# Designs tried in a protein design run: designed miniproteins, single chains, continued (3). Part 76

Each design is a single chain, and the fold is of that chain. pLDDT is the mean over its residues in the fold that is shown.

## One batch from the design tools (miniprotein)

Design m10792
Fold by ESMFold2-Fast:
Structure m10792 (fold): chain A 67 residues (1-67)
Amino acid sequence: SPEEAEAQLALARAMLEALPQMSKEEAIYFLRLAIEHARYVLELDPDSEEARRLLEEAERRLKELEE
């Protein structure tokens, strides 16, 4: 449902916004969760630009932390 997608996006965004307050290990954990939430939104709404952008941002940040 649109409400489910919106809730999942809001949760993923909140996780990304909290990253500066986290340890590296916590940030990696929550980035992986944000990626899963964004992917779930794309399963519900494949045309969601917000979910696609959030997924790209989370994947980029995760790559930076793992390098």
Scores: mean pLDDT 81

Design m10793
Fold by ESMFold2-Fast:
Structure m10793 (fold): chain A 55 residues (1-55)
Amino acid sequence: MSIEELIERLKAAAEAGDFETVSKLAQELAKIGTPEQIDEAVRAISAAVRARNAA
């Protein structure tokens, strides 16, 4: 599984409100991702959660 694929799955899970899946995928990303990739993923997840809460 690529890091890009992990980030996309994290975004989809966050948008769906599936926080169990978000937690599992975030742990996987933390093990194999660079600090830059982790920061990008956190920003994307934060944006998705904010969009969901605003809708």
Scores: mean pLDDT 77

Design m10794
Fold by ESMFold2-Fast:
Structure m10794 (fold): chain A 75 residues (1-75)
Amino acid sequence: GDEELRRVIDEAIEAKKNNDQEKYDEAVKRLQELLTEFLGEKFSKEEVDRIIKTVEKGSAGGQAEARRLAAELAA
């Protein structure tokens, strides 16, 4: 659910801050899987990177904004 999506996004952000490319790539792959399950569409690494950056910027309702962006990209 939303909590799992947020957890994986937070893991990706933390891996990026720590320059842990391997953990970042694993988190991106997990996010691609979760987004495919939730929206039925495949997401590129570039699209997932955009979602992570949107949440990282601390927009109000970051998880809701990430879901909105993912849905828009799937359309």
Scores: mean pLDDT 72

Design m10795
Fold by ESMFold2-Fast:
Structure m10795 (fold): chain A 64 residues (1-64)
Amino acid sequence: SDETLKQAEEAISLYIQDLISRGVPKEEILEQVEKMVDQIARRFGLSEEQKEELLKKAKELIDS
């Protein structure tokens, strides 16, 4: 669980950085990341709290 969460955070961070470097609009990045987080949460059985924390961290990266 903890290892899965850490790997998910790294994957999401790399994905966001890649999209930003390609000039993708922040609104579109947010939509894609929300879908990715939802898929990860469903597949790996993340709690609502863990899903919310992933989304918060992702939004901070997008707004950086």
Scores: mean pLDDT 82

Design m10796
Fold by ESMFold2-Fast:
Structure m10796 (fold): chain A 88 residues (1-88)
Amino acid sequence: HMTKEEAGKIFREAAEIATEAIDLAYKYGASQEDIDKIRELMLKAAEAYEKGDGEKTREYANQIKTLYDELKSRIEKQRAEAQRAAAA
């Protein structure tokens, strides 16, 4: 059983990642849809944590982490492609 303390750690970590993801999206011109999705997941994670649903908190936190990783990979790929195009 997930304790409230454990769920709180997961929630705080997800909130930090969501903040970094939104900042990254703004800096590199990611879509508004990506930003909105991260914000929606953060609200859902907050609601789950408030209700004491550790499993749902973890689920939404994992989705935020997945979106962050996908966004980072996409930006790195685009930057690498732009660098290769400039070098050619």
Scores: mean pLDDT 81

Design m10797
Fold by ESMFold2-Fast:
Structure m10797 (fold): chain A 56 residues (1-56)
Amino acid sequence: ASLEELVELAERAGPLALANTEAETAEQAKRILDEKLGSEKAKESLEKAAVISEQM
Protein backbone atom coordinates (compact mmCIF):
# COMPACT_ATOMS: atom_id res chain seq x y z
CA ALA A 1 0.00 0.00 0.00
CA SER A 2 1.09 3.59 -0.57
CA LEU A 3 1.97 6.01 2.21
CA GLU A 4 -1.08 8.10 1.35
CA GLU A 5 -3.31 5.08 1.90
CA LEU A 6 -1.64 4.51 5.25
CA VAL A 7 -2.44 8.06 6.32
CA GLU A 8 -6.08 7.67 5.30
CA LEU A 9 -6.27 4.40 7.20
CA ALA A 10 -4.81 6.08 10.28
CA GLU A 11 -7.44 8.82 10.10
CA ARG A 12 -10.21 6.26 9.74
CA ALA A 13 -9.07 3.87 12.47
CA GLY A 14 -7.06 6.45 14.38
CA PRO A 15 -3.64 5.72 15.86
CA LEU A 16 -4.54 2.02 16.05
CA ALA A 17 -3.85 1.75 12.33
CA LEU A 18 -0.28 2.95 12.87
CA ALA A 19 0.09 0.64 15.87
CA ASN A 20 -0.49 -2.26 13.49
CA THR A 21 2.75 -1.33 11.72
CA GLU A 22 6.23 -1.66 13.14
CA ALA A 23 7.45 1.26 15.26
CA GLU A 24 10.46 1.79 12.99
CA THR A 25 8.29 1.72 9.89
CA ALA A 26 5.91 4.25 11.43
CA GLU A 27 8.83 6.62 12.12
CA GLN A 28 10.10 6.30 8.55
CA ALA A 29 6.60 6.74 7.14
CA LYS A 30 6.16 9.89 9.23
CA ARG A 31 9.38 11.41 7.89
CA ILE A 32 8.76 10.38 4.29
CA LEU A 33 5.14 11.56 4.37
CA ASP A 34 6.18 14.93 5.76
CA GLU A 35 8.62 15.43 2.87
CA LYS A 36 6.70 13.69 0.09
CA LEU A 37 3.32 15.26 0.73
CA GLY A 38 4.84 18.50 1.95
CA SER A 39 1.64 18.93 3.88
CA GLU A 40 1.34 20.21 7.42
CA LYS A 41 -1.89 18.22 7.72
CA ALA A 42 -0.04 14.96 7.12
CA LYS A 43 2.45 15.97 9.78
CA GLU A 44 -0.31 16.78 12.27
CA SER A 45 -1.97 13.40 11.74
CA LEU A 46 1.29 11.52 12.25
CA GLU A 47 2.39 13.75 15.14
CA LYS A 48 -0.86 13.02 16.95
CA ALA A 49 -0.27 9.29 16.58
CA ALA A 50 3.35 9.65 17.69
CA VAL A 51 2.31 11.49 20.87
CA ILE A 52 -0.08 8.69 21.78
CA SER A 53 2.57 6.04 21.07
CA GLU A 54 5.11 7.91 23.21
CA GLN A 55 2.69 8.04 26.13
CA MET A 56 1.90 4.36 25.78
Scores: mean pLDDT 58

Design m10798
Fold by ESMFold2-Fast:
Structure m10798 (fold): chain A 79 residues (1-79)
Amino acid sequence: MEEVARAVAHVIRAIGDYLEGNLLEAAQSFYEAARHYEKTGDLELALKYYEKARDLASQVNPEFAEELKKKIEELKKKI
């Protein structure tokens, strides 16, 4: 599915950003990957990548990290 291919592309981009030290960009890319997995109904992968985005965002953008914490809690109720 195109959504899964887009999710994978965002994961690759996030890893690249993380290795370069671009933590906010990495968090945003993991967030986009998680959203695409959520759209395909792969809630376990969506949760995994939302958690990675939260962990990175917690270091550089506390507001984004709090939004991700709420999203993660909502997803855990559906898994």
Scores: mean pLDDT 83

Design m10800
Fold by ESMFold2-Fast:
Structure m10800 (fold): chain A 90 residues (1-90)
Amino acid sequence: MEEYEKRFEELKGKALLAILFGNLEAAEEYIKELEELKKELEERLPELDEEEQERAKELIKKIEEAIKRLKELIEERKKELEEEKRRLEE
């Protein structure tokens, strides 16, 4: 579980930084990696003991919430970048 929690924190942080710097391509890749991390945890659930299953379920929920927030931030950032580009061309 600790390795998955660390991967989640790293991917979330990298995605946020990519959004802040306007690298939406990298941000979308990190979201995709978060979705794969969630799938890996869901597949592992039947193999875990009850305590680790609860921990994994909590992490899955956190990943889902992070993905939602990151997708919202990407859409907002896309609008900002498109408006700025139009402003420079017009």
Scores: mean pLDDT 82

Design m10801
Fold by ESMFold2-Fast:
Structure m10801 (fold): chain A 64 residues (1-64)
Amino acid sequence: MEGKVVAIADAPGGKLALLETEEGELYQLYIPDDKREDFEVGDIVKFERDPENPFKVKYLEKIE
């Protein structure tokens, strides 16, 4: 799945990014500080839902 970062907020041990798909669906991605991912509002990211935890999404890569 692909989504645009529409908001970023601080969270314990990392950040929370809010992702919006082209269909208007919203997903929450947790980005741990130790992963050193550099995200900003407006980035397009590729992600997938964790098959063992349907409320968790897994970051794959930043596209733009």
Scores: mean pLDDT 71

Design m10802
Fold by ESMFold2-Fast:
Structure m10802 (fold): chain A 93 residues (1-93)
Amino acid sequence: MKAKATVTVEAESPEDAQKAADLGERVARAMGRAGLGVTEVKSEVDPEKNVATITVVADSLEGAKQAAEGIAEALRANDDAKVTRVEYKVEEL
């Protein structure tokens, strides 16, 4: 069944939120190319709240979970974007 993963990132600045969104989208697209069944990737930044949201749609719940976990791990490990909190939610469509 199709599933949607939403990764929410809190950053210290609007610029850091944009960097987080860009990184998250790159990781999600790379996971799609690696065969995780990722069909859609979208990112959005709220510069007033310093929040980035990366949304991934996958052909399976497992693919969506793996994409969300990979994005969250990449964001927590990165040294370019100053991120303060990374959370994700996965839901069946």
Scores: mean pLDDT 84

Design m10803
Fold by ESMFold2-Fast:
Structure m10803 (fold): chain A 71 residues (1-71)
Amino acid sequence: MEEERRENEELLERARELIEEAKKSEGLEREELAALAIMQATVAKKMALKNGDEELARRAEELIREAAEVA
């Protein structure tokens, strides 16, 4: 549980970094970075839900939404 939670938090941090990079990029590069951020956050959300971590799942959902808005 603890190691899985840390890995999920790392996935969310990577997603956040990808969103920030996407905001600095244009065109296809922006879309690709945003798509990668959505993938990372989606994996974290699924694992959080399986572990009953509603707060982490909610954070992941927010990152998915933000990445989709940037794309």
Scores: mean pLDDT 81

Design m10804
Fold by ESMFold2-Fast:
Structure m10804 (fold): chain A 73 residues (1-73)
Amino acid sequence: SSIIEKLEKKLDELLSQEDSPEKLLELEILLGILHLVRAVLKPKGSELKKLEELIKRIEEEIKKLKEKFPDFI
């Protein structure tokens, strides 16, 4: 689907950026968008697996950035 592909591309672009509070904010926003996509579109099979992979990748990066910027929720 075009939306999941666009979100993957956006994640790859964000992951290429230097660590910053702005990167953390953009990752938190992207995570919210992915959860909304899952809730609204209810993808199955390979699309769901890809969406779950993207969510996991973002959550791992957010965790690392929160250790660098602990005042950001």
Scores: mean pLDDT 84

Design m10805
Fold by ESMFold2-Fast:
Structure m10805 (fold): chain A 67 residues (1-67)
Amino acid sequence: MPLDPEKALELTREASRLFGEGRYEEARRLAEKALEYDPNHSIARKLLAGALRRLGRDAEADEVLSQ
């Protein structure tokens, strides 16, 4: 997909809201999509890792943060 930092920010804000609501699977999906638009988006990467940990997927969260 084309890089779009503005779309990544929009998706990251929505993922953050979902994470705050306890909707971790939805937050994970939007954070992953945000990273498709901007792979360098640090907040999206942190939200993805946080959501993965809340879902019990700690190894995947650690891998995300190592990238």
Scores: mean pLDDT 83

Design m10806
Fold by ESMFold2-Fast:
Structure m10806 (fold): chain A 55 residues (1-55)
Amino acid sequence: SAEEKREKQAEELAEWLRRRMLEVGGMPEEEAERHGEGAREAIRRLYDWALSLPK
């Protein structure tokens, strides 16, 4: 449950970041998708690290 929730949030974060790259960075959707898939693992680790922070 807790693990699934964090995984869900990591996936949501990855989607949110891709949107930001598209809107602000002007990155192509195809390129953002490939990076999203590959970076999903990295984002998950970064998200887990961020969760360790209080605020």
Scores: mean pLDDT 69

Design m10807
Fold by ESMFold2-Fast:
Structure m10807 (fold): chain A 76 residues (1-76)
Amino acid sequence: MREEIMREAEATLYYAAGYIALKNGDYETAVRYYEKALEVDPEFAEAWRNLGKALEGLGKTEEAAEYYAKAAALEA
C-alpha cells in the first residue's frame, strides 16, 4: 500500500506538470512529463490520452491515435 500511494503521488505530480504545459501550448514539455507519469504508472489512462493530445499539437497525429487507443483500452 505505501509504495502504491507513493507511485500514485509521483505519477500525479508528473501528470499535473504535463497538463500545465499542455494548457500553455508547450507540447514538447507536456510529452516529456506525460512520458514520466507513464513510466511510473503505465495504466494511467488519463496520461495516455493527454500524451495523445500533446502529440496532436506537435503534428504527430498517427502516434496520437495509438495513444488514444491505449487510453480507451485501459478505461474499458
Scores: mean pLDDT 81

Design m10808
Fold by ESMFold2-Fast:
Structure m10808 (fold): chain A 57 residues (1-57)
Amino acid sequence: SRARDDIEITESRETDEDGREVPVLDISYRGPWTPEIGRVQSEYLDRLRRERERRRR
C-alpha cells in the first residue's frame, strides 16, 4: 500500500518456569496506527494461537 502500514511479527522462544521452551510473539508497528492495523493484528494473533495449539500436539 502507499501508506506502507507494516506490521512486523517476530516469533522467538523463551524458557518458562517448568524449563519448557514456549513460543513468544513480538509485534511491532512501523506505520501510522489505524483500525485496519488492529484487525490485521487480531488475525495474526489468531493464526499464531492456532499454530501454538498445533505445535503442542
Scores: mean pLDDT 63

Design m10809
Fold by ESMFold2-Fast:
Structure m10809 (fold): chain A 59 residues (1-59)
Amino acid sequence: MEEELLELYEKAVAELKKQGIPPTLENIARKLAEITGVSLEEAQEMAEKALEIYRKKRS
């Protein structure tokens, strides 16, 4: 569950970087909604949670 969320987050950030779009929380949420098919609000919550997990693991 957490591992899948981190994988999706990293994929979304990588896609944005390749397109020259800044990986802001809003842009990440929008990309996650596109990838997963969930609502933008749900994707925003996923992005926030993934960022929290990512920071704890990375730091």
Scores: mean pLDDT 78

Design m10810
Fold by ESMFold2-Fast:
Structure m10810 (fold): chain A 74 residues (1-74)
Amino acid sequence: SLEEEARELLERAREHLRRGDREAALKDVQKAVELAKQLENPEPIFKEAVLLLQELGREDLAAEVGKEAKELMS
């Protein structure tokens, strides 16, 4: 399912981040965010994506995703 794919992408992003592969982690997080927009309950995916983007030092992207999530879920 799209939910499973999004969750697997976030898990893979965490592994890349643990290994210091920040660019690969970022790509996986961004793909998970795009899939989350198609989910019935995207909140857990958006929440984890924002935290991972903050960990990656991408406060700009974290803020953008947070705004999109808030608009989609309101």
Scores: mean pLDDT 85

Design m10811
Fold by ESMFold2-Fast:
Structure m10811 (fold): chain A 58 residues (1-58)
Amino acid sequence: GAKEEALRKLAELLAKEKGVDPELVLKELEKIKPSIEEILGRLETLDPELAKELRAKL
C-alpha cells in the first residue's frame, strides 16, 4: 500500500546517506512501526518533492 511504498522509499534514502543496505534500514523502520505522518515528515526533510507526490496518492 501507499504506507509501505513511503516506508521503502524512506529506507532507500536513509541507506544512501549512511552507505548501508536499504533492506536492513527497512527492517529496522518496520520494527518501530512508524505512522504515515512520521514517514512523510522524515521524507520531507530528505526529498520534499517525493514526500509531496506520496501525500497526493493518499
Scores: mean pLDDT 80

Design m10812
Fold by ESMFold2-Fast:
Structure m10812 (fold): chain A 90 residues (1-90)
Amino acid sequence: EGKKHVELAREAIDRAIEAIEAGDFEAAEKALEEAVEHIKKAEEAGETREAAVLATATAIQIIGLILDETDPERIEKLTKLLEKFMKKVK
């Protein structure tokens, strides 16, 4: 069920962004790990384009949050989340 995993990945990404906005970087990391798992399962199920688009869009969203952030500690946490996400999704 590739489409199911695409939908679950989007839901996990949305939870990760909400957690970041709330300052809960542990919840954000867990949600991004769930998103990676569903992106990989979507790719395995043949939703290769959708998986690639979600991975790219998620990276762009986190980069946008880094660019808008002024707190150095939050920039560091966001950068670590982006690096972990990019490493695991490839």
Scores: mean pLDDT 86

Design m10813
Fold by ESMFold2-Fast:
Structure m10813 (fold): chain A 99 residues (1-99)
Amino acid sequence: MREEGGELYVKGQLALLQKKYEEAVKLFEKAAELFEKAGDKEGAAQALYNLGLAYEELGKLEKALESYKRALELYKEIDPNSALVKKLEEKIAEIEAKL
């Protein structure tokens, strides 16, 4: 499952680069599920963050917020003082301002 999550995550990143955002959403959703099931909090947080990015590109801002908030919870568990926690809080506030 951990290797499978990593493979789907990489495919999701490639889909983002190719602007295949709906494909990226499906890949990152499955990657996040597999990482969470494997107990890989860092992998799950990264997949959820990129899921949020893919949803933003699709204009699905409410779903992007949901994904970013889930990623933020996991990153806070890993390191609550990280720069990534601050960046995610800023990103969430930015998107909420657009709704």
Scores: mean pLDDT 86

Design m10814
Fold by ESMFold2-Fast:
Structure m10814 (fold): chain A 72 residues (1-72)
Amino acid sequence: DPRQREALRKAMEGLRAAAEGNYDEAVKLFTEAVELSEGEVRRHAQALRDAIEAKDLPAASGHVKRIADLVA
């Protein structure tokens, strides 16, 4: 559980970095979120990387919300 919460923190930091145009930093943070997570949280963290490669911030935001709902 602490690792899943840390994955959420990394996902939120990555979304902030992407919103600021720092896509390289976002990719690093989302990769860390994948490494820290498992199960459905990890699947959404992986989807975050796909969304950021497409520069689809609404999709990325949606996946962060799902991670938050799963970890709460």
Scores: mean pLDDT 84

Design m10815
Fold by ESMFold2-Fast:
Structure m10815 (fold): chain A 66 residues (1-66)
Amino acid sequence: MELLVRTTLSPEKRTGLVLWLMGQPGVEVEILSENELRVTTTLSPAEFAALAAQLQSIPGVTVTVL
């Protein structure tokens, strides 16, 4: 399953988010631009929904389920 993540975060906060995501087993991050990430996951539907909800809770982050 895939997420499109758009951010208006500072470079420091963006770097922290990318590193956190890359540290998750079954999660792959593709940096599309400074403001957009593609997140591909082999997680279960429940774990994927939890990840999407967690990302949406971050100020300056918008998540679209692909």
Scores: mean pLDDT 82

Design m10816
Fold by ESMFold2-Fast:
Structure m10816 (fold): chain A 64 residues (1-64)
Amino acid sequence: MSEIQAMLLGLALQDIYGVDPMEVARTILELQKEGKSQEEIAEELQRKYGIDPETALDLLRGFS
């Protein structure tokens, strides 16, 4: 149940954006602890990793 999807998203992050999926996951969790909105988290992912905001929002929906 969705574990394979999470793994595939991790591989896609590394292949497409060249980023460590665990680093991205840690950044998402840190920003959520700070009370950031999904839009703010998506913007931060674009700044740090070059992930498009639309893709980042899809990650947040599938990862959460």
Scores: mean pLDDT 72

Design m10817
Fold by ESMFold2-Fast:
Structure m10817 (fold): chain A 62 residues (1-62)
Amino acid sequence: SAADEALAKAVEERANGLAEEGRKLSGKEATVEVVTTDTSVNVTITIGDKVLSETVPKSATG
């Protein structure tokens, strides 16, 4: 759906921003991986030897 696509794009844009900031602060290589499933958007940000992972559920409305 358009909402799922917008969510995935927003997650990816935010993750890329964090990776870029982490690269500037650490001077290390930074990578972003985004995997979309039927129920969630999973993001993994690697900055040097640090790995951050987050799962954003598609059905969670606060």
Scores: mean pLDDT 78

Design m10818
Fold by ESMFold2-Fast:
Structure m10818 (fold): chain A 60 residues (1-60)
Amino acid sequence: MKEVEKLKEEVIKLLKEYNFPEEYIEGVEKLYEELKSEPEEVQIAVLEGIKFSIETLAKK
């Protein structure tokens, strides 16, 4: 699996683990399709940012 694809799967797993609404999962999948036209560094940075946001919002 490509690093970007693996990171996308990790983000989706976190969304499911923290019981985010299905529309957030759909949003990440749509964003990933749009990111395919971007440089890999940009794809990784965006997905890492989303992952960080999910982890931050899930912690109380």
Scores: mean pLDDT 79

Design m10819
Fold by ESMFold2-Fast:
Structure m10819 (fold): chain A 60 residues (1-60)
Amino acid sequence: NAMAEAAKQAAVDALTAWLLKQGYPEDEAREIAERAANAVLAHSGPDGAQALKTAAERLL
């Protein structure tokens, strides 16, 4: 679903940027962010996309 993918990308970008500010290496920050976003989508199903969008807005 394009909307779920867009929400996931926004959350990954926001979390990656936050982790970089905390001193994580770029590759590790991206991997952590993608794993977290995928876990939310797998756990929450259709509601996961909305949760990821809200989380991205909170981290920005």
Scores: mean pLDDT 73

Design m10820
Fold by ESMFold2-Fast:
Structure m10820 (fold): chain A 69 residues (1-69)
Amino acid sequence: DPVRIRVAEHEINELIERAEELGDEELVKKLKELQKQLIAAIRSGDDEKVRELGREVRELAEELEKKEK
């Protein structure tokens, strides 16, 4: 689904930019890897994997919010 791929790219790119502003190189690397895996899972139609990777993205987003405090 091209729309789901574009949304995933955009949302994770925003998280990557925020992590880069914090200077958290490890978080940037993790987000880039998750972005690649999520896009691949969406393309393959692996809904279970998409759900799992989506949870990991949400956990990293929460970690980002905690660091931005």
Scores: mean pLDDT 80

Design m10821
Fold by ESMFold2-Fast:
Structure m10821 (fold): chain A 96 residues (1-96)
Amino acid sequence: SEEERRQRLIDEELARIKGDPEPFVAEMRRRKQLTPEEQQRWEDERASYLREVLEHKDELIARAEKEFGPSQADVVETNLAELEKRLAELEARRAA
């Protein structure tokens, strides 16, 4: 369902950004090995995913605070700001 998809997306993104932004950076670096067609498909999928995650930004921060405490919520908030920047970069490349 859409609610199950939303909850899964939130859970996966919290796991990804819990400690630092390095997993996102490592994934982008690895994707440089893809063909141009594969890279564009991945970037389109990533942009779509990031839009969905960022729609739930406040929920992600609140959940991180509840599950992991205030210091981890601050980390999640910082990482979400970096994801907003990365989404803007992906959209700019797609538009060019």
Scores: mean pLDDT 72

Design m10822
Fold by ESMFold2-Fast:
Structure m10822 (fold): chain A 65 residues (1-65)
Amino acid sequence: GKEELQERLERLEKEVEELKKELAELKKEVDANPTLEKVKRYIALTIRLIGLEFEIELLKKKLEA
């Protein structure tokens, strides 16, 4: 039911917070010593973040219904 969607939303929001912390640390590393590998990792994690935020918005829409 809606309770399962709410639990999933809370888990995704926690995943987003952890991913944002990882991105912040990686950005410091890229800014200090940029390498192609670090930049590729930063892009990959940014794409993952966008996907998670999109899933959160979809879950919020389902909870409104």
Scores: mean pLDDT 85

Design m10823
Fold by ESMFold2-Fast:
Structure m10823 (fold): chain A 60 residues (1-60)
Amino acid sequence: MEKEVEKIIEELEKAGDLFAARLVRELAKLGGSVEQMKQAAEAARAGDSEKLGEIAKEVV
């Protein structure tokens, strides 16, 4: 996992967004790019489940 992705996860955990942090970590394990992880973090924080589904399809 890229160092940049770990920073995104750490920032989400510090903000208390544990669900978003977990989703980003799982998508990163599937081979998602840093840009996809940034988009996933934004979508998860916004509660945009449809956009999260689109990002997951791109990663898988």
Scores: mean pLDDT 76

Design m10824
Fold by ESMFold2-Fast:
Structure m10824 (fold): chain A 58 residues (1-58)
Amino acid sequence: LEEKLKKAEELGKKIAEELDADPDLAITTARLALVVEGKSEEEAEEEARRVLEAYKAG
């Protein structure tokens, strides 16, 4: 789970930077990546919130 979250964080940052997007796009991208990895929408939402906080802190 931690490995998948880290991959989602990296993916979210790269996509946001490449598209000149805001942190909301990063959380959406992380959520989609987690769902693809097999997480439910509810679980992905919680994980993505953590990614958004890390993105803002970084």
Scores: mean pLDDT 66

Design m10825
Fold by ESMFold2-Fast:
Structure m10825 (fold): chain A 61 residues (1-61)
Amino acid sequence: MKEEYKRALLEFAEFARKVGDEEMAERAEEIAKEVDEDVEKSVKEGHELVGEFLRKLAAEA
């Protein structure tokens, strides 16, 4: 689970960079670093980050 979640966050970061959102990519990478330290906190932060990103994409579309 931890390794899969870290990979998902890094893939999300790569996608965010591709779309031009470097700040979002950096935040996702920081959350990925914290997964081994606090999984529950990382899951909450990741969920919030993805929601924020999707809202931004919807607003810019």
Scores: mean pLDDT 78

Design m10826
Fold by ESMFold2-Fast:
Structure m10826 (fold): chain A 70 residues (1-70)
Amino acid sequence: MSEEIREEVERAMNLIAASVEVKIVKEEAKKKGIELSEIEALELAAERAKKEGKEALAKSVEAVLEELRR
C-alpha cells in the first residue's frame, strides 16, 4: 500500500480527533451559558491541545481552522 494512502488515513484520523475536541469545548462552554461559533471552538480546542502537550492534535485542529478561514 502506498505512502499516499497512509498519509490520507492519518490526516482523516487527526481530523476526527479534532472534531471530538471541538464538540467537547462547545459542550463545556454551553454548560457555562456560552455558545461558541465553529471558529471560536476550533481556536479554543487548538490552544487547549497545545497547553496539554498534544502537538499532533493541535496541528490537526489548526489545519482545520486555517482551511475554514480561507
Scores: mean pLDDT 76

Design m10827
Fold by ESMFold2-Fast:
Structure m10827 (fold): chain A 58 residues (1-58)
Amino acid sequence: MEAARAEGERLLAEAERAYAAGDLKKAFELAARAAELIGNQASEAQRAAMHRIFSAFA
């Protein structure tokens, strides 16, 4: 599912920008969507970014 992976990577990039801007709720929602689309294909850096965002919101 190349299209789903590309969309997930785009959403994760937006989540990281939202996180940097302090919009933790938006960052969490975008990262959760990205995680669903990328799944087990996530790189180590992408997994670290998702973990950081989820941990900051919790």
Scores: mean pLDDT 78

Design m10828
Fold by ESMFold2-Fast:
Structure m10828 (fold): chain A 77 residues (1-77)
Amino acid sequence: MTLVDEVRAILEKFGKSPEEVAEEVIKQGEEVAAGIDDPERAKNIREQARLVAEMLKDEEKARELEEEALRRKKAAE
């Protein structure tokens, strides 16, 4: 699966604010990485968790702004 698909699944699963969900993803990634003896593999997991968290915040914010713009346009009718 692509990283974008996983971001969308996480957003739907948590139903929380993007900032809170992003923090949770980073926390989970760090815990998983801490359990891995291979530092290179652990680093990759931490980086992936950070990317997912950043996309969650950015995508959700962009989506919220787009939805608000549509709502404002409809109200201006």
Scores: mean pLDDT 68

Design m10829
Fold by ESMFold2-Fast:
Structure m10829 (fold): chain A 77 residues (1-77)
Amino acid sequence: SEEALEAARRAIEVGLEAVRVAKTLEGINLGIAGALLGIGAETQARLNPEASEEEERAILETARAGEEVGLEGIKRS
C-alpha cells in the first residue's frame, strides 16, 4: 500500500539522516540499521502489492521500527 511505502521511505530517510549527522560510530551504525529496515519494508511492499491486512501490518511495523532506530541514531550522535 501507499501507506507502507511512505512509512518505509521515512525510515530510510531518517536512517540516512542519522548517518549524515552522526559524530559517533554508534550513530552511524544505528542509522544504517534503520535505513536497512526501511529498505526491507519497501522491498516487501513492492514485491507484494496485494498484501493481506496482516502482511501490510507487519511491513508497517518493520518500517516504524526502522524509523525509531534511525531516530535513536540521531539522538546518540
Scores: mean pLDDT 88

Design m10830
Fold by ESMFold2-Fast:
Structure m10830 (fold): chain A 87 residues (1-87)
Amino acid sequence: LAEKVVEAIENGDKEGLEATIRELLARDPEKVIPVLSYVAAHRPELLGTVLVVVTSADLSPEFRQRLAQALANPKVLSKEELIKELE
């Protein structure tokens, strides 16, 4: 999954990115946070695609607050760091 997320971001594949974010939300929603940070730092034009998927999901208020904090202060991650976070 980690490699598919990175590939979609690198290729600007919005549909692939939406699919991988939906898969992350279903399996481990915590891993969406480092993806948001990476996209905000490296490919801000794809941020809207990620946010549409995330805002359509039934997320806890606590998780939404953490997403908002990550967007306000995005941690600059390398590709290798993102892959490690997604494992």
Scores: mean pLDDT 76

